# Designed miniproteins, single chains, continued (6): the designs that were tried, part 9

Each design is a single chain, and the fold is of that chain. pLDDT is the mean over its residues in the fold that is shown.

## One batch from the design tools (miniprotein)

Design m20303
Fold by ESMFold2-Fast:
Structure m20303 (fold): chain A 84 residues (1-84)
Amino acid sequence: EEERRAFLEEIADKYDKEYDEAVRNRDWQKLEEIAQKVAEELRERGYPEEAERVLKDNITPAVLYLWLAVERAVERERKERERR
């Protein structure tokens, strides 16, 4: 799970700028492209369930869900390390 979280953080960092730009420009095609790329990388790394979640139903909600999940995981890990 730790390895999965590190990989999701890496994906988030890799696509964060493109995602923010697409949202600001209301570029739905770019958001779809980002979701497809993220899903493909997840599938290649052996996370097909997460890849399906990113693409399921609506691309925008799926991408937002993925980013929120990664951000929450990062925040939880940060809080864990602060405890001494």
Scores: mean pLDDT 63

Design m20304
Fold by ESMFold2-Fast:
Structure m20304 (fold): chain A 62 residues (1-62)
Amino acid sequence: GRADAEEAVRLAEEGREEEALELMKRALQTDPEAAERAGVRMVLLGHEELARRLGEIARQLK
């Protein structure tokens, strides 16, 4: 949900990419709107590669 998406952004800032991706994958399944907002925040914060990987995961889950 939203809390998972917010925590994923924090983990990405700390360089914990694998944990961030797992939380975002969960957020995409439970609250895709919150996951989309978190992805935008990751791009704005300079985590473009992580946001790109997340987009690939979202595409696979559709």
Scores: mean pLDDT 75

Design m20305
Fold by ESMFold2-Fast:
Structure m20305 (fold): chain A 65 residues (1-65)
Amino acid sequence: MLSPRERRTAFEVVKVVLEGVEAGLSLEEILKRVEEILKENNVPEDLAEAILAGAELLYRHLKAE
């Protein structure tokens, strides 16, 4: 299960994706910002991979709607 810190990091990633889409940023720019957040928070590789995949999926969903 995700720790409170991991959950907070995941919510911050979701916020960055939402704000990036609203600001007209590309998927590349949004994923770059997400990677920076994950790196600064020393997120484990497995969890970081899952979060990046989720961020890309959220971006695609927001652009399709």
Scores: mean pLDDT 78

Design m20306
Fold by ESMFold2-Fast:
Structure m20306 (fold): chain A 119 residues (1-119)
Amino acid sequence: DEEARKLLEKAREALEAGDVEKAKEYLEKAIKLNPNLPEVPELKAELLFAQGDYEEAAELYELLAEMNPNNAETWTKLGEVLLKLGDYEKAKEYYKKALALDPNNERAKKLLKEVEEKL
């Protein structure tokens, strides 16, 4: 568990540095040690997004949002994925949902304004 969590930390650091291949390697090692770590699905969705696998990222974030519908960050991430897929109307809907949960979320406010300007 501790070793698996250390690998997840390394995977997140690699994603922040833009090293998608290293992030994937560390995530795969963490999953082999403990597939049931609660942080794994979110990091996997972030990795899919970083890889450009937007459809798979959207499916996973949608599942995460259904499991934890009060998590504003998940709705914001789902909106960002849909923005990459060109679905501006759904992106707008999910940014509004994120802001309903967290009205002070500056990132969601900025992304909502950006998507409204594209429509």
Scores: mean pLDDT 86

Design m20307
Fold by ESMFold2-Fast:
Structure m20307 (fold): chain A 90 residues (1-90)
Amino acid sequence: FELAPIGTILPAGKFVKGLIVKEDDASGTVTIKTTPSDLSIFLPVSGYITVPKSNIVGYITPTEEEKEYFQSDDDLAIVYLDKDTEVIEE
């Protein structure tokens, strides 16, 4: 439930799942609020990360718990981390 500390490094070669909260078309990046997940392919981390839009590999319908967590019915992005990625401030 609590956000990971700012500066936490998410390792390359892993997936995260989360809500797109910001798009920056000039840099081709998105800011994702990640969801904690118990699925082994996803990192169980809540936090904000900025990744290239090209790292989005698909979308998934949120569970009812995820809709409540994000306060949103929008599909969640599935993101591949091609490099170590730092958790940023909101």
Scores: mean pLDDT 77

Design m20308
Fold by ESMFold2-Fast:
Structure m20308 (fold): chain A 55 residues (1-55)
Amino acid sequence: SEALRAEIAALREQIALLRRLREEHRDDPEVVALLEQSIADLERELARLERELAE
């Protein structure tokens, strides 16, 4: 599905951005914890969509 591939691409870009923000804020444990939770949530969604796309 074209829509599914687009969603996967968007999620990968979002995860990459959040990982960069986590590195930028590595000295702030509260911000790091929030970003790690968001990254984990998006990585679970990405894995689910990738399974749907895979044969």
Scores: mean pLDDT 87

Design m20309
Fold by ESMFold2-Fast:
Structure m20309 (fold): chain A 60 residues (1-60)
Amino acid sequence: DFHSKASKIGSAAQEDVGEKGGQVATEIIQAIRNGDYEKALEIAKKAGEKTLKKAEEVIK
């Protein structure tokens, strides 16, 4: 379920970047929805390792 996967990205982004986690998660989710997986992974990588790991799990 995409909703469950999106929630996991949100939690990871909040752990990596705090208050901006919601904004970062939204940008990653929008990139995934647009089929721009390269952009989604670049945003996640800049946020932190936890966010990148969850974004990779969602895209697979």
Scores: mean pLDDT 80

Design m20310
Fold by ESMFold2-Fast:
Structure m20310 (fold): chain A 62 residues (1-62)
Amino acid sequence: MPLSPEEARERAERGLEAALATDDVATVRTILGELEKLHEEYPEVTEEILREVRAHLAEVEA
């Protein structure tokens, strides 16, 4: 189902909140994978969020 850019941003923001709420590497990787799929369709609204989730993943892997 096609999303509006606003719905895509809201979905990405929820993913960011979920990722930042956990230190579990596997959970963060799962969320990142879902955000990467969303980014393929809506890069303009997801790029910053993807950077933040990737940064958090690097922190929890350290």
Scores: mean pLDDT 80

Design m20311
Fold by ESMFold2-Fast:
Structure m20311 (fold): chain A 80 residues (1-80)
Amino acid sequence: SMLERERRAAVLFAATAVEEAAVSFIPLLSPEQQVKEAEAVIEGAERLLEEAKKLPEAAEELVERLEEIIKKAKEIIEKA
């Protein structure tokens, strides 16, 4: 349905925003701010991951993308 397509698009858009924050924005911050923002990225990505798993069709690529975002954010925390 159109509504399910819109839900999938919304999750994809949110995932893209979270990914951009992790890759482009967070590395420009101080170590203390990198940890705080990376923790927020992990929280946001985990919520989106739960929503992606509820989609009617297999959202394997979206799930993998969100898991990669979480991994990158955790690496930022460890290196900060």
Scores: mean pLDDT 75

Design m20312
Fold by ESMFold2-Fast:
Structure m20312 (fold): chain A 94 residues (1-94)
Amino acid sequence: MSEKEFEIEMAEGAIAALEAAIEAVRAGDVERARTAILVAKLFAGLMGDEEAAKKIIELVRKAEEAAEAGDLERAIEYLEEALKIAKETLEKLK
């Protein structure tokens, strides 16, 4: 696997995990949301684009705080912003 192929795989993993987190939050599935958020942080942390990774992790952290406060709409907004960054990062790698 090339370095570029690894970067694509990590970005795709972050996208899938963020989409799963958004779905879980919308469904009120706390355990599934927690797992998806942990997976999203893992994939984001392995991305070579350090600025994108940092922004995604910060947005996911804000989403966790909003969800813990009961603000599910705000949590989803943060996760959707993180998803946008992950998708833009993937597009640049293709």
Scores: mean pLDDT 83

Design m20313
Fold by ESMFold2-Fast:
Structure m20313 (fold): chain A 60 residues (1-60)
Amino acid sequence: SEREELEAKLEELERKGTRAVIEGDYKKLAEYLRKMADIYEELGDDEKAARLREIAAKYE
């Protein structure tokens, strides 16, 4: 389903974000957090999307 596809994309972005933190690449971390926020917004989780955008802004 579309929901399962979105959840799979979130898992991939979480993995990429973790790697970005380990590598100290905060610009990439901010990019992945914003992409995750877009997916949470599509899933109807606007509060989580807003929180992720707040965190991303700290690393840009």
Scores: mean pLDDT 87

Design m20314
Fold by ESMFold2-Fast:
Structure m20314 (fold): chain A 56 residues (1-56)
Amino acid sequence: SRALLERVAMHETGMSPEDIERLLAAETDEEIEELAKKYGVSVSSLKSLKAALRAA
């Protein structure tokens, strides 16, 4: 379930629901980099998370 995966992602990364939506809506690497800097995670991790969330 996408909703369950979103909840797990928020718990593990500390990302807000709004920032999870921003990640899913992001069309450029620059926007993903801004989120990565905000939460102290790698761009590659966020790209993997975005792909997983879209697949769920």
Scores: mean pLDDT 77

Design m20315
Fold by ESMFold2-Fast:
Structure m20315 (fold): chain A 75 residues (1-75)
Amino acid sequence: MEEKIKEAFEAAVKSADKALEENKDLPRQERLTRASIAAANAVMEKIDDENEATRLIQEVAAYVRKKVDELEKER
């Protein structure tokens, strides 16, 4: 169970990172939206339990927001 959650989190982070790189020239809100959708899809594909998926999506969403905010500060 723990291992499956770790794999889902890693897949979600990888999907979010790819979406952020592919959409680096878009406005902050568009980047957040695309990265969040990519991450949520990756979690939902691997985690069938809704409560676990929701918790993990929230953790990945926090990661995505922090990363986008860091990119905005460095521009």
Scores: mean pLDDT 78

Design m20317
Fold by ESMFold2-Fast:
Structure m20317 (fold): chain A 58 residues (1-58)
Amino acid sequence: MKLSPEEANKLYREAKRLAKEEGISFGEALRRVVKERFGLELSLDPEEQDRRLVALTL
């Protein structure tokens, strides 16, 4: 599955906004957004999370 750079940036911004609104960590918010949009489970570990996101943009 491929994300455009614009879609990836939008996803990151949405996750940051959700984290602030809900008072949860950025990693947890990002996991929720990615799961809702793509049905993928992301680790809360930042390194693994980044690796998965890079794979989505390849």
Scores: mean pLDDT 69

Design m20319
Fold by ESMFold2-Fast:
Structure m20319 (fold): chain A 71 residues (1-71)
Amino acid sequence: SEAEELAREALRLAMEALRRSETLELIQRAIGAALQAIGALTDVRLGLDEERALETARAALETAREVLERA
């Protein structure tokens, strides 16, 4: 599903952002993005709210990209 694919990509980028982050602020934001991505993945795997999972995954992906740009 699109939500699952985006959630996996968001988690991948969030983990990369966490690995590259040097400040507590960026580390906290990267962790937040990873947790959102995991939540979206969980919802998709349990057959819950595909549209909400897609929105959550998209938000997590955006946050991970922002952290990577600052890392």
Scores: mean pLDDT 87

Design m20320
Fold by ESMFold2-Fast:
Structure m20320 (fold): chain A 89 residues (1-89)
Amino acid sequence: MEEQRRLAESLVGKIITAEVTINGETRTEKFKVIGVFGPDLLLVERLDESKEKYLMLLKSETEFTIIGYADENGKLVSADGKILSVEDE
């Protein structure tokens, strides 16, 4: 729990490049970590024109689930992802 909390806090202000799978389509997306809500729960902003914000639940150092991701129909879904790299801003 402490190690997981330390991981989450260490990611604040960093850019995560990740593979996200939604409705069978895998995309590479970049997210900026803008906050921490708990030991494994991050607030992230997608680095594109929309600048949409999501909750990212960390499952491990490399795996996560995005909560509240909108599909092409505007339906809220969860999307599983894998961290490819973490970069300083």
Scores: mean pLDDT 74

Design m20321
Fold by ESMFold2-Fast:
Structure m20321 (fold): chain A 100 residues (1-100)
Amino acid sequence: SDLEILEEKLKEMEAKGIEQGKAILEAMIYYLKTGDVKAAKDYLVEKLKSEVARNMTDAEFEELFNQLLEMLRLQKEAEEKGLSEEQIEELIREAERLAA
């Protein structure tokens, strides 16, 4: 499930000490559990103190979260097919270069 994917990724971010990634995943989990886009956005703004996060509309926030969910879903599918984390990261870098 999407929640399982996000909770698994949150544990990874916590273990690595990536505070921004942790905050984003916590906001995404909150949104999926409650459906409250505004509260999830407000949580992220408070945690990150970023100008970009403050200036996002609820619609832009929801679209970004849906795009991030799709990316994480594809990453999980690749892991299930026996690709290592290193191989998945390499494929993501290749995809980013092709999309540029």
Scores: mean pLDDT 76

Design m20322
Fold by ESMFold2-Fast:
Structure m20322 (fold): chain A 61 residues (1-61)
Amino acid sequence: DLVAEAKKALEAGDYEKALALAQQALAKDPKNKEALSIYALASYKLGDLEAHKKALKLLKE
């Protein structure tokens, strides 16, 4: 379960790993809200504000 692995990486502070796993989950299911939330938070933590804003826009849709 890519979403569960991404969430675990996020909780461990491994934001790069969380982002990569969330991207893999979104490649399989682009409407996965949990994966989008992890992607948004990990992007923000890594300073990628543009990716963060894009993820938030998809979450609000």
Scores: mean pLDDT 81

Design m20323
Fold by ESMFold2-Fast:
Structure m20323 (fold): chain A 99 residues (1-99)
Amino acid sequence: SLAEHLRRVARRLRELAERAADNPAVREELLEAAREAERAAEAAERGDLEEALRHAEEALRHVQRAIDLATDLQLQLDLSVVAIGLAVAISVLRRELER
């Protein structure tokens, strides 16, 4: 389900934040992204698709800031994969809201 996907995104973001422990600015952005992804998942479970979309878009903004701040290439690549997953979730939410 979309909520399960968003919870997996939140868990992955927390794992990546631990890998960024030596870069506090990146870690902070990833922890904020994880919190927003969890809020998006909770909203999606309630059927509040507008709230889910808002939180998913905020999570993506934090991931993009983390990518900009990251100096480790592997972390940037891993974060880019997470950003794609969030963009897909956002596209699904937008499509459902247009129905």
Scores: mean pLDDT 90

Design m20324
Fold by ESMFold2-Fast:
Structure m20324 (fold): chain A 71 residues (1-71)
Amino acid sequence: SKEEALKLIEKALEHLRNGDYDTAIQYLEEALKLAEKTDPELAKIVRSALDALRQGNRVAAMLGLEEALKL
């Protein structure tokens, strides 16, 4: 559900703030799987955040995820 995906995004943000990028990526991959089934806009944001993290842009990833939590 969207609520479950948002919960995983919250957990990912906490791990990103703590410097645990591998765990954050795992939570975002799970959130993406849920969002792809229920919320295409949320899925786009999560995918963009994952791409930003893979490029080393933690700030862009965190900003996108914080905006997702307002949806």
Scores: mean pLDDT 84

Design m20325
Fold by ESMFold2-Fast:
Structure m20325 (fold): chain A 95 residues (1-95)
Amino acid sequence: DTVLFLLNAARTGFDLADLPEELRERFHQLVDEIRKLYREGKLTLDKIKKYRAEFDELVAEALEHTKDNPLQRRIVEAARDALHAAFDELEEEVK
């Protein structure tokens, strides 16, 4: 499953980055929520757009925390790219 693979890749990237625990916990909660809705077939286009915006906010905070560390920043950027790919796949599936 491409969506679940990409969500897991994003989660792993966030865990590898040296981020505040609160930010990691918020990210994990959001990933767990969207995975549950996806598995239950309850994701609508409106929910996908809402979660994408919430993840973009978390990614922006993570990029701010890692701006002085190029390696950590690249890890966060890779997690962002995996998230964007997951959401693009989700939007395609519900069209």
Scores: mean pLDDT 84

Design m20326
Fold by ESMFold2-Fast:
Structure m20326 (fold): chain A 66 residues (1-66)
Amino acid sequence: SAAEEKAEIEKRKEQALAALQILEERYGNSEVIEEAKKRIDELVKEGKLNPQAVQDIIQEVLEKIG
């Protein structure tokens, strides 16, 4: 149902933001983290925050931080 899909997207958002918080605490690169948070918010609004999108965003952050 639409309600179940919204709940799953919100859970993915919470998990992605928690992962980004850990990376920010470890590496201190707030600009890269803020851009990743922006991308997550856009995907949530579009209903497109699937597991692959979360993985891709975290991977891009890791590559930019080193």
Scores: mean pLDDT 82

Design m20327
Fold by ESMFold2-Fast:
Structure m20327 (fold): chain A 76 residues (1-76)
Amino acid sequence: MDRLQEVYQKVVDRINEIKEAGKEITADDLADIGKELLQEGVPLDAVKMAISVAGHEHGIPDKTINEAIKKLEESL
């Protein structure tokens, strides 16, 4: 299967879990999802792409997505 598609689906599933719990998605939540993927050996570029695309598709504000990506880059 396409590795990028699998990474994207994992981000989508985590976003849906947070939303189903009735919580607002924060930059820290997105950064934590990204860190989990990095720990699994997913390349940073793929993680950043998946978070950006999934975040926009799920109505997360650009500011929140950009802050999460910055936190993710700084955590390496």
Scores: mean pLDDT 81

Design m20328
Fold by ESMFold2-Fast:
Structure m20328 (fold): chain A 109 residues (1-109)
Amino acid sequence: MEAEMERLRAVARELGVEVVAFREGLPSEAAAEEWGDAEVARVAPGDPSAGVFALVARTGDRWAVLVLRVRDGGEGAGRLGDAIAEAMARGVSMRQIIEALLGRPLEAL
């Protein structure tokens, strides 16, 4: 896990990832519809021209949403999305990914 988290942080740094917004608690109705019934949410595409997208983690009735902007627009967002998918395939949770990219631990979800 630690090696995957470090790789993700290195990729995010290389891609110039910036935190645009962070929200924790109950999701909006739109967010609940979009990312639905999954225990662990996935990368949701944002504005591809701006390289903006959201990461969502869910535990029970609580969600954490991290909105990121990536340098180089949609290509950068695609690269970060691939790195996140690879980390998740290797057992890293979306919560851990959000914490790594946010740079601080989440409050209780």
Scores: mean pLDDT 64

Design m20329
Fold by ESMFold2-Fast:
Structure m20329 (fold): chain A 56 residues (1-56)
Amino acid sequence: KLEEFLKKHGKEELEEILVKALDKMPKEEQDEFRKKIENGEISEEEALEYLLKVAK
């Protein structure tokens, strides 16, 4: 599912979901996580998996 999601929706969709889910998190942590994704420190696949796990 994660691989299909990234293949189908791409980084833009991932970022939108990330922002919505992380809206419940502190702004500082949200910004850091976004930066790591933008800079490629965290893969989109890893980011989505983490997001889904944290968001529940």
Scores: mean pLDDT 66

Design m20331
Fold by ESMFold2-Fast:
Structure m20331 (fold): chain A 68 residues (1-68)
Amino acid sequence: SALDRLVDAIVARTDLSEETARAIAEEALAIPDPTKAGLLVYLRLVDLGVPEEVAAELARLAAELVAA
């Protein structure tokens, strides 16, 4: 599922727990606009101390999954 793909990507690329990754992924995938979904992932990850480059890559994945 899109949810599991986004959760797995967040966990693999960050030191965040699966619980935190799932909460972010569920919130993002509930947003029907791909750009807004990506922006939410970016802002949540940066706020949690994830490097901007990694947050941007995961935000792009979230946008792609919502657009599909």
Scores: mean pLDDT 88

Design m20332
Fold by ESMFold2-Fast:
Structure m20332 (fold): chain A 72 residues (1-72)
Amino acid sequence: ALEKAREEADKEFERAKEEAERLVEEGRLEEAVRLMEEMARRFELLYRRFRDPYFLELAREARELAERIREL
């Protein structure tokens, strides 16, 4: 269960980052920020469920990306 959750989180985050990059190139900065914030919230929920700090690391990375996009 945990291993599967980690794999799915990794794949979902990879796709979300690619989508956010595309949104930034299109000038859709608010949508890119919202996507990253949604990813962070989802990873925080995974952390609450599994108590694995890996999910907190993913959530932190997503929030940092949202902040960097917001600074553009």
Scores: mean pLDDT 87

Design m20333
Fold by ESMFold2-Fast:
Structure m20333 (fold): chain A 70 residues (1-70)
Amino acid sequence: VSEETIKRLEELVKRNPDNASYWYQLGLALEAHGDYKKASEYFKKAADLYEKQGLTATAELLRKKAEELA
């Protein structure tokens, strides 16, 4: 994953902090880049937002993934 992709996603989450999909995509990009601690933090953020939308199963999967990376 390119550094430019990560910067683009960081700007997207700054402007749209309630968009679970952008936090999830940023987590994936950081995981691919080897930044596992930041990826874990952002997967937890996405999980919290998905749970607020009623997507409890998706949130649980993301929390488990975040725990594995931390």
Scores: mean pLDDT 84

Design m20334
Fold by ESMFold2-Fast:
Structure m20334 (fold): chain A 78 residues (1-78)
Amino acid sequence: SEVEKVLKEIREKIKDATLEEQNILARVASILRLAQKSGDEEFVKEVVKEAKEILTMSPEEMRKRVDELRQKVLEKEK
């Protein structure tokens, strides 16, 4: 439910976002879905917390943090 709430917030933000912001937000949504597939509830909560923080940042900081979060989730999938 918490992941779905963040995904809904991302969809709403995309409506008024720049192309760069839309690309970043789409990557955050993809990362959240990938984290859910792990089945690790504690890890999913950590990723949700990080995603919420990213959504409050400037576009430049969002880009950096999204790349870091993606690497973290990919390492968990291995």
Scores: mean pLDDT 81

Design m20335
Fold by ESMFold2-Fast:
Parts: structure tokens; C-alpha cells; sequence
Structure m20335 (fold): chain A 61 residues (1-61)
């Protein structure tokens, strides 16, 4: 339930220019999706995390 909301929030943060916030939220959504076996949501969250890195945020390990 939180995964889709996390992805939407990360997308909104990217549009607002908050690359660091978007990366953090997308990373959390990816981890949750992987725990539930939701590969499609995990991939979508990873794409947002990659976009956040391009906009000035570093990918945090």
C-alpha cells in the first residue's frame, strides 16, 4: 500500500526540484517492493532514484 504512494511522492519531489528527497523516498519504495516481490514497482522506484542522481543528488548506498 505504501509503495505506490512512495513512488508518487518521489515523482512529485523531483518535479519540485528536491532531488535528495526524491532519491530517499524512491530508495525506500524500492526496498519495500523487493520485500513483497513486486519487481515492476522496484524497477520504477530505481528509475526515479537514477533521475534524482542526475538532477544533483548522489545515489546513497
Amino acid sequence: SGIEEGIKKAEELLKQGDATGAGTVAGLARREALKLGDEESAKRAEEINREAAKQGGALTA
Scores: mean pLDDT 77

Design m20336
Fold by ESMFold2-Fast:
Structure m20336 (fold): chain A 57 residues (1-57)
Amino acid sequence: AAATAAALRAQRDAEVRSGLKEVNKIGKEKGHDEAVKKAQELAERSRALTAAIDAAL
């Protein structure tokens, strides 16, 4: 449980960091609306990983 939660936390942190870079890139290249859509997808993914972490504890 603790080891699984730690691995999921590391995955969430890595995905959020990479996703924020992608959101910024999309905002510069495709504009604000596309960046917002990507940010919403990232937020949903982050929430799903947080739920998985809570379930692993």
Scores: mean pLDDT 81

Design m20337
Fold by ESMFold2-Fast:
Structure m20337 (fold): chain A 67 residues (1-67)
Amino acid sequence: GAAAFAAAARAGGATPEAAARAGELDQKSVLLASQGNVEEAQRLGEEARRVVEEGGATPEAAGSAPL
């Protein structure tokens, strides 16, 4: 969920601002999926990953891998 995504982004070196923004995008993605807009949900999920990578997170952390 959004909280786990934001926590992983912070652990990977993303700024708090980038992590928070990515979490908001992930939450919107979940909302759109619940409305049946799966394509827009996937697009927002990809945008969230891009935001954490641009915010300084490593590619590994952006993928939310454990270690």
Scores: mean pLDDT 70

Design m20338
Fold by ESMFold2-Fast:
Structure m20338 (fold): chain A 89 residues (1-89)
Amino acid sequence: AARRITIEYKENGKIVAKATVTLRADGTARIGGITVSEKYKGKGLGEKLVQEAVDAARAAGATRIEAFVNPEDKELIELLKKAGAEIVK
């Protein structure tokens, strides 16, 4: 069965950034559901979220990391590539 890990950053009990990591039985992790609150965009929270998601995938035993992201989110794509994730369409 696939294992799911959710990374959430909260401020005053509200989720301000979130990512979901799904570890598949073949050792591939998929990072998806990446969201950053509008008020927190451009503050480095996306970079921190991406790094923690990749680190969580590696810690869970992932040998390959795939990320599903909006192709218009160029900054997030570059952060994911820098962290070692493969961008999937």
Scores: mean pLDDT 78

Design m20339
Fold by ESMFold2-Fast:
Structure m20339 (fold): chain A 55 residues (1-55)
Amino acid sequence: MPSPEEAVEMAKRAETVGEAEDWGALAAATGASPEQLAEASRASHELKAAGADPG
């Protein structure tokens, strides 16, 4: 099972911005917060929109 930190990295690499509900299953499996995963996805997407590579 991936760690909470691995779940955050997966959220950052998502093609689309997810809401907390979209990340609920991954959060339950890894112990991560669905809100944290949604925020990580949004922050990464905003960084990409600004022309920066989130890595």
Scores: mean pLDDT 71

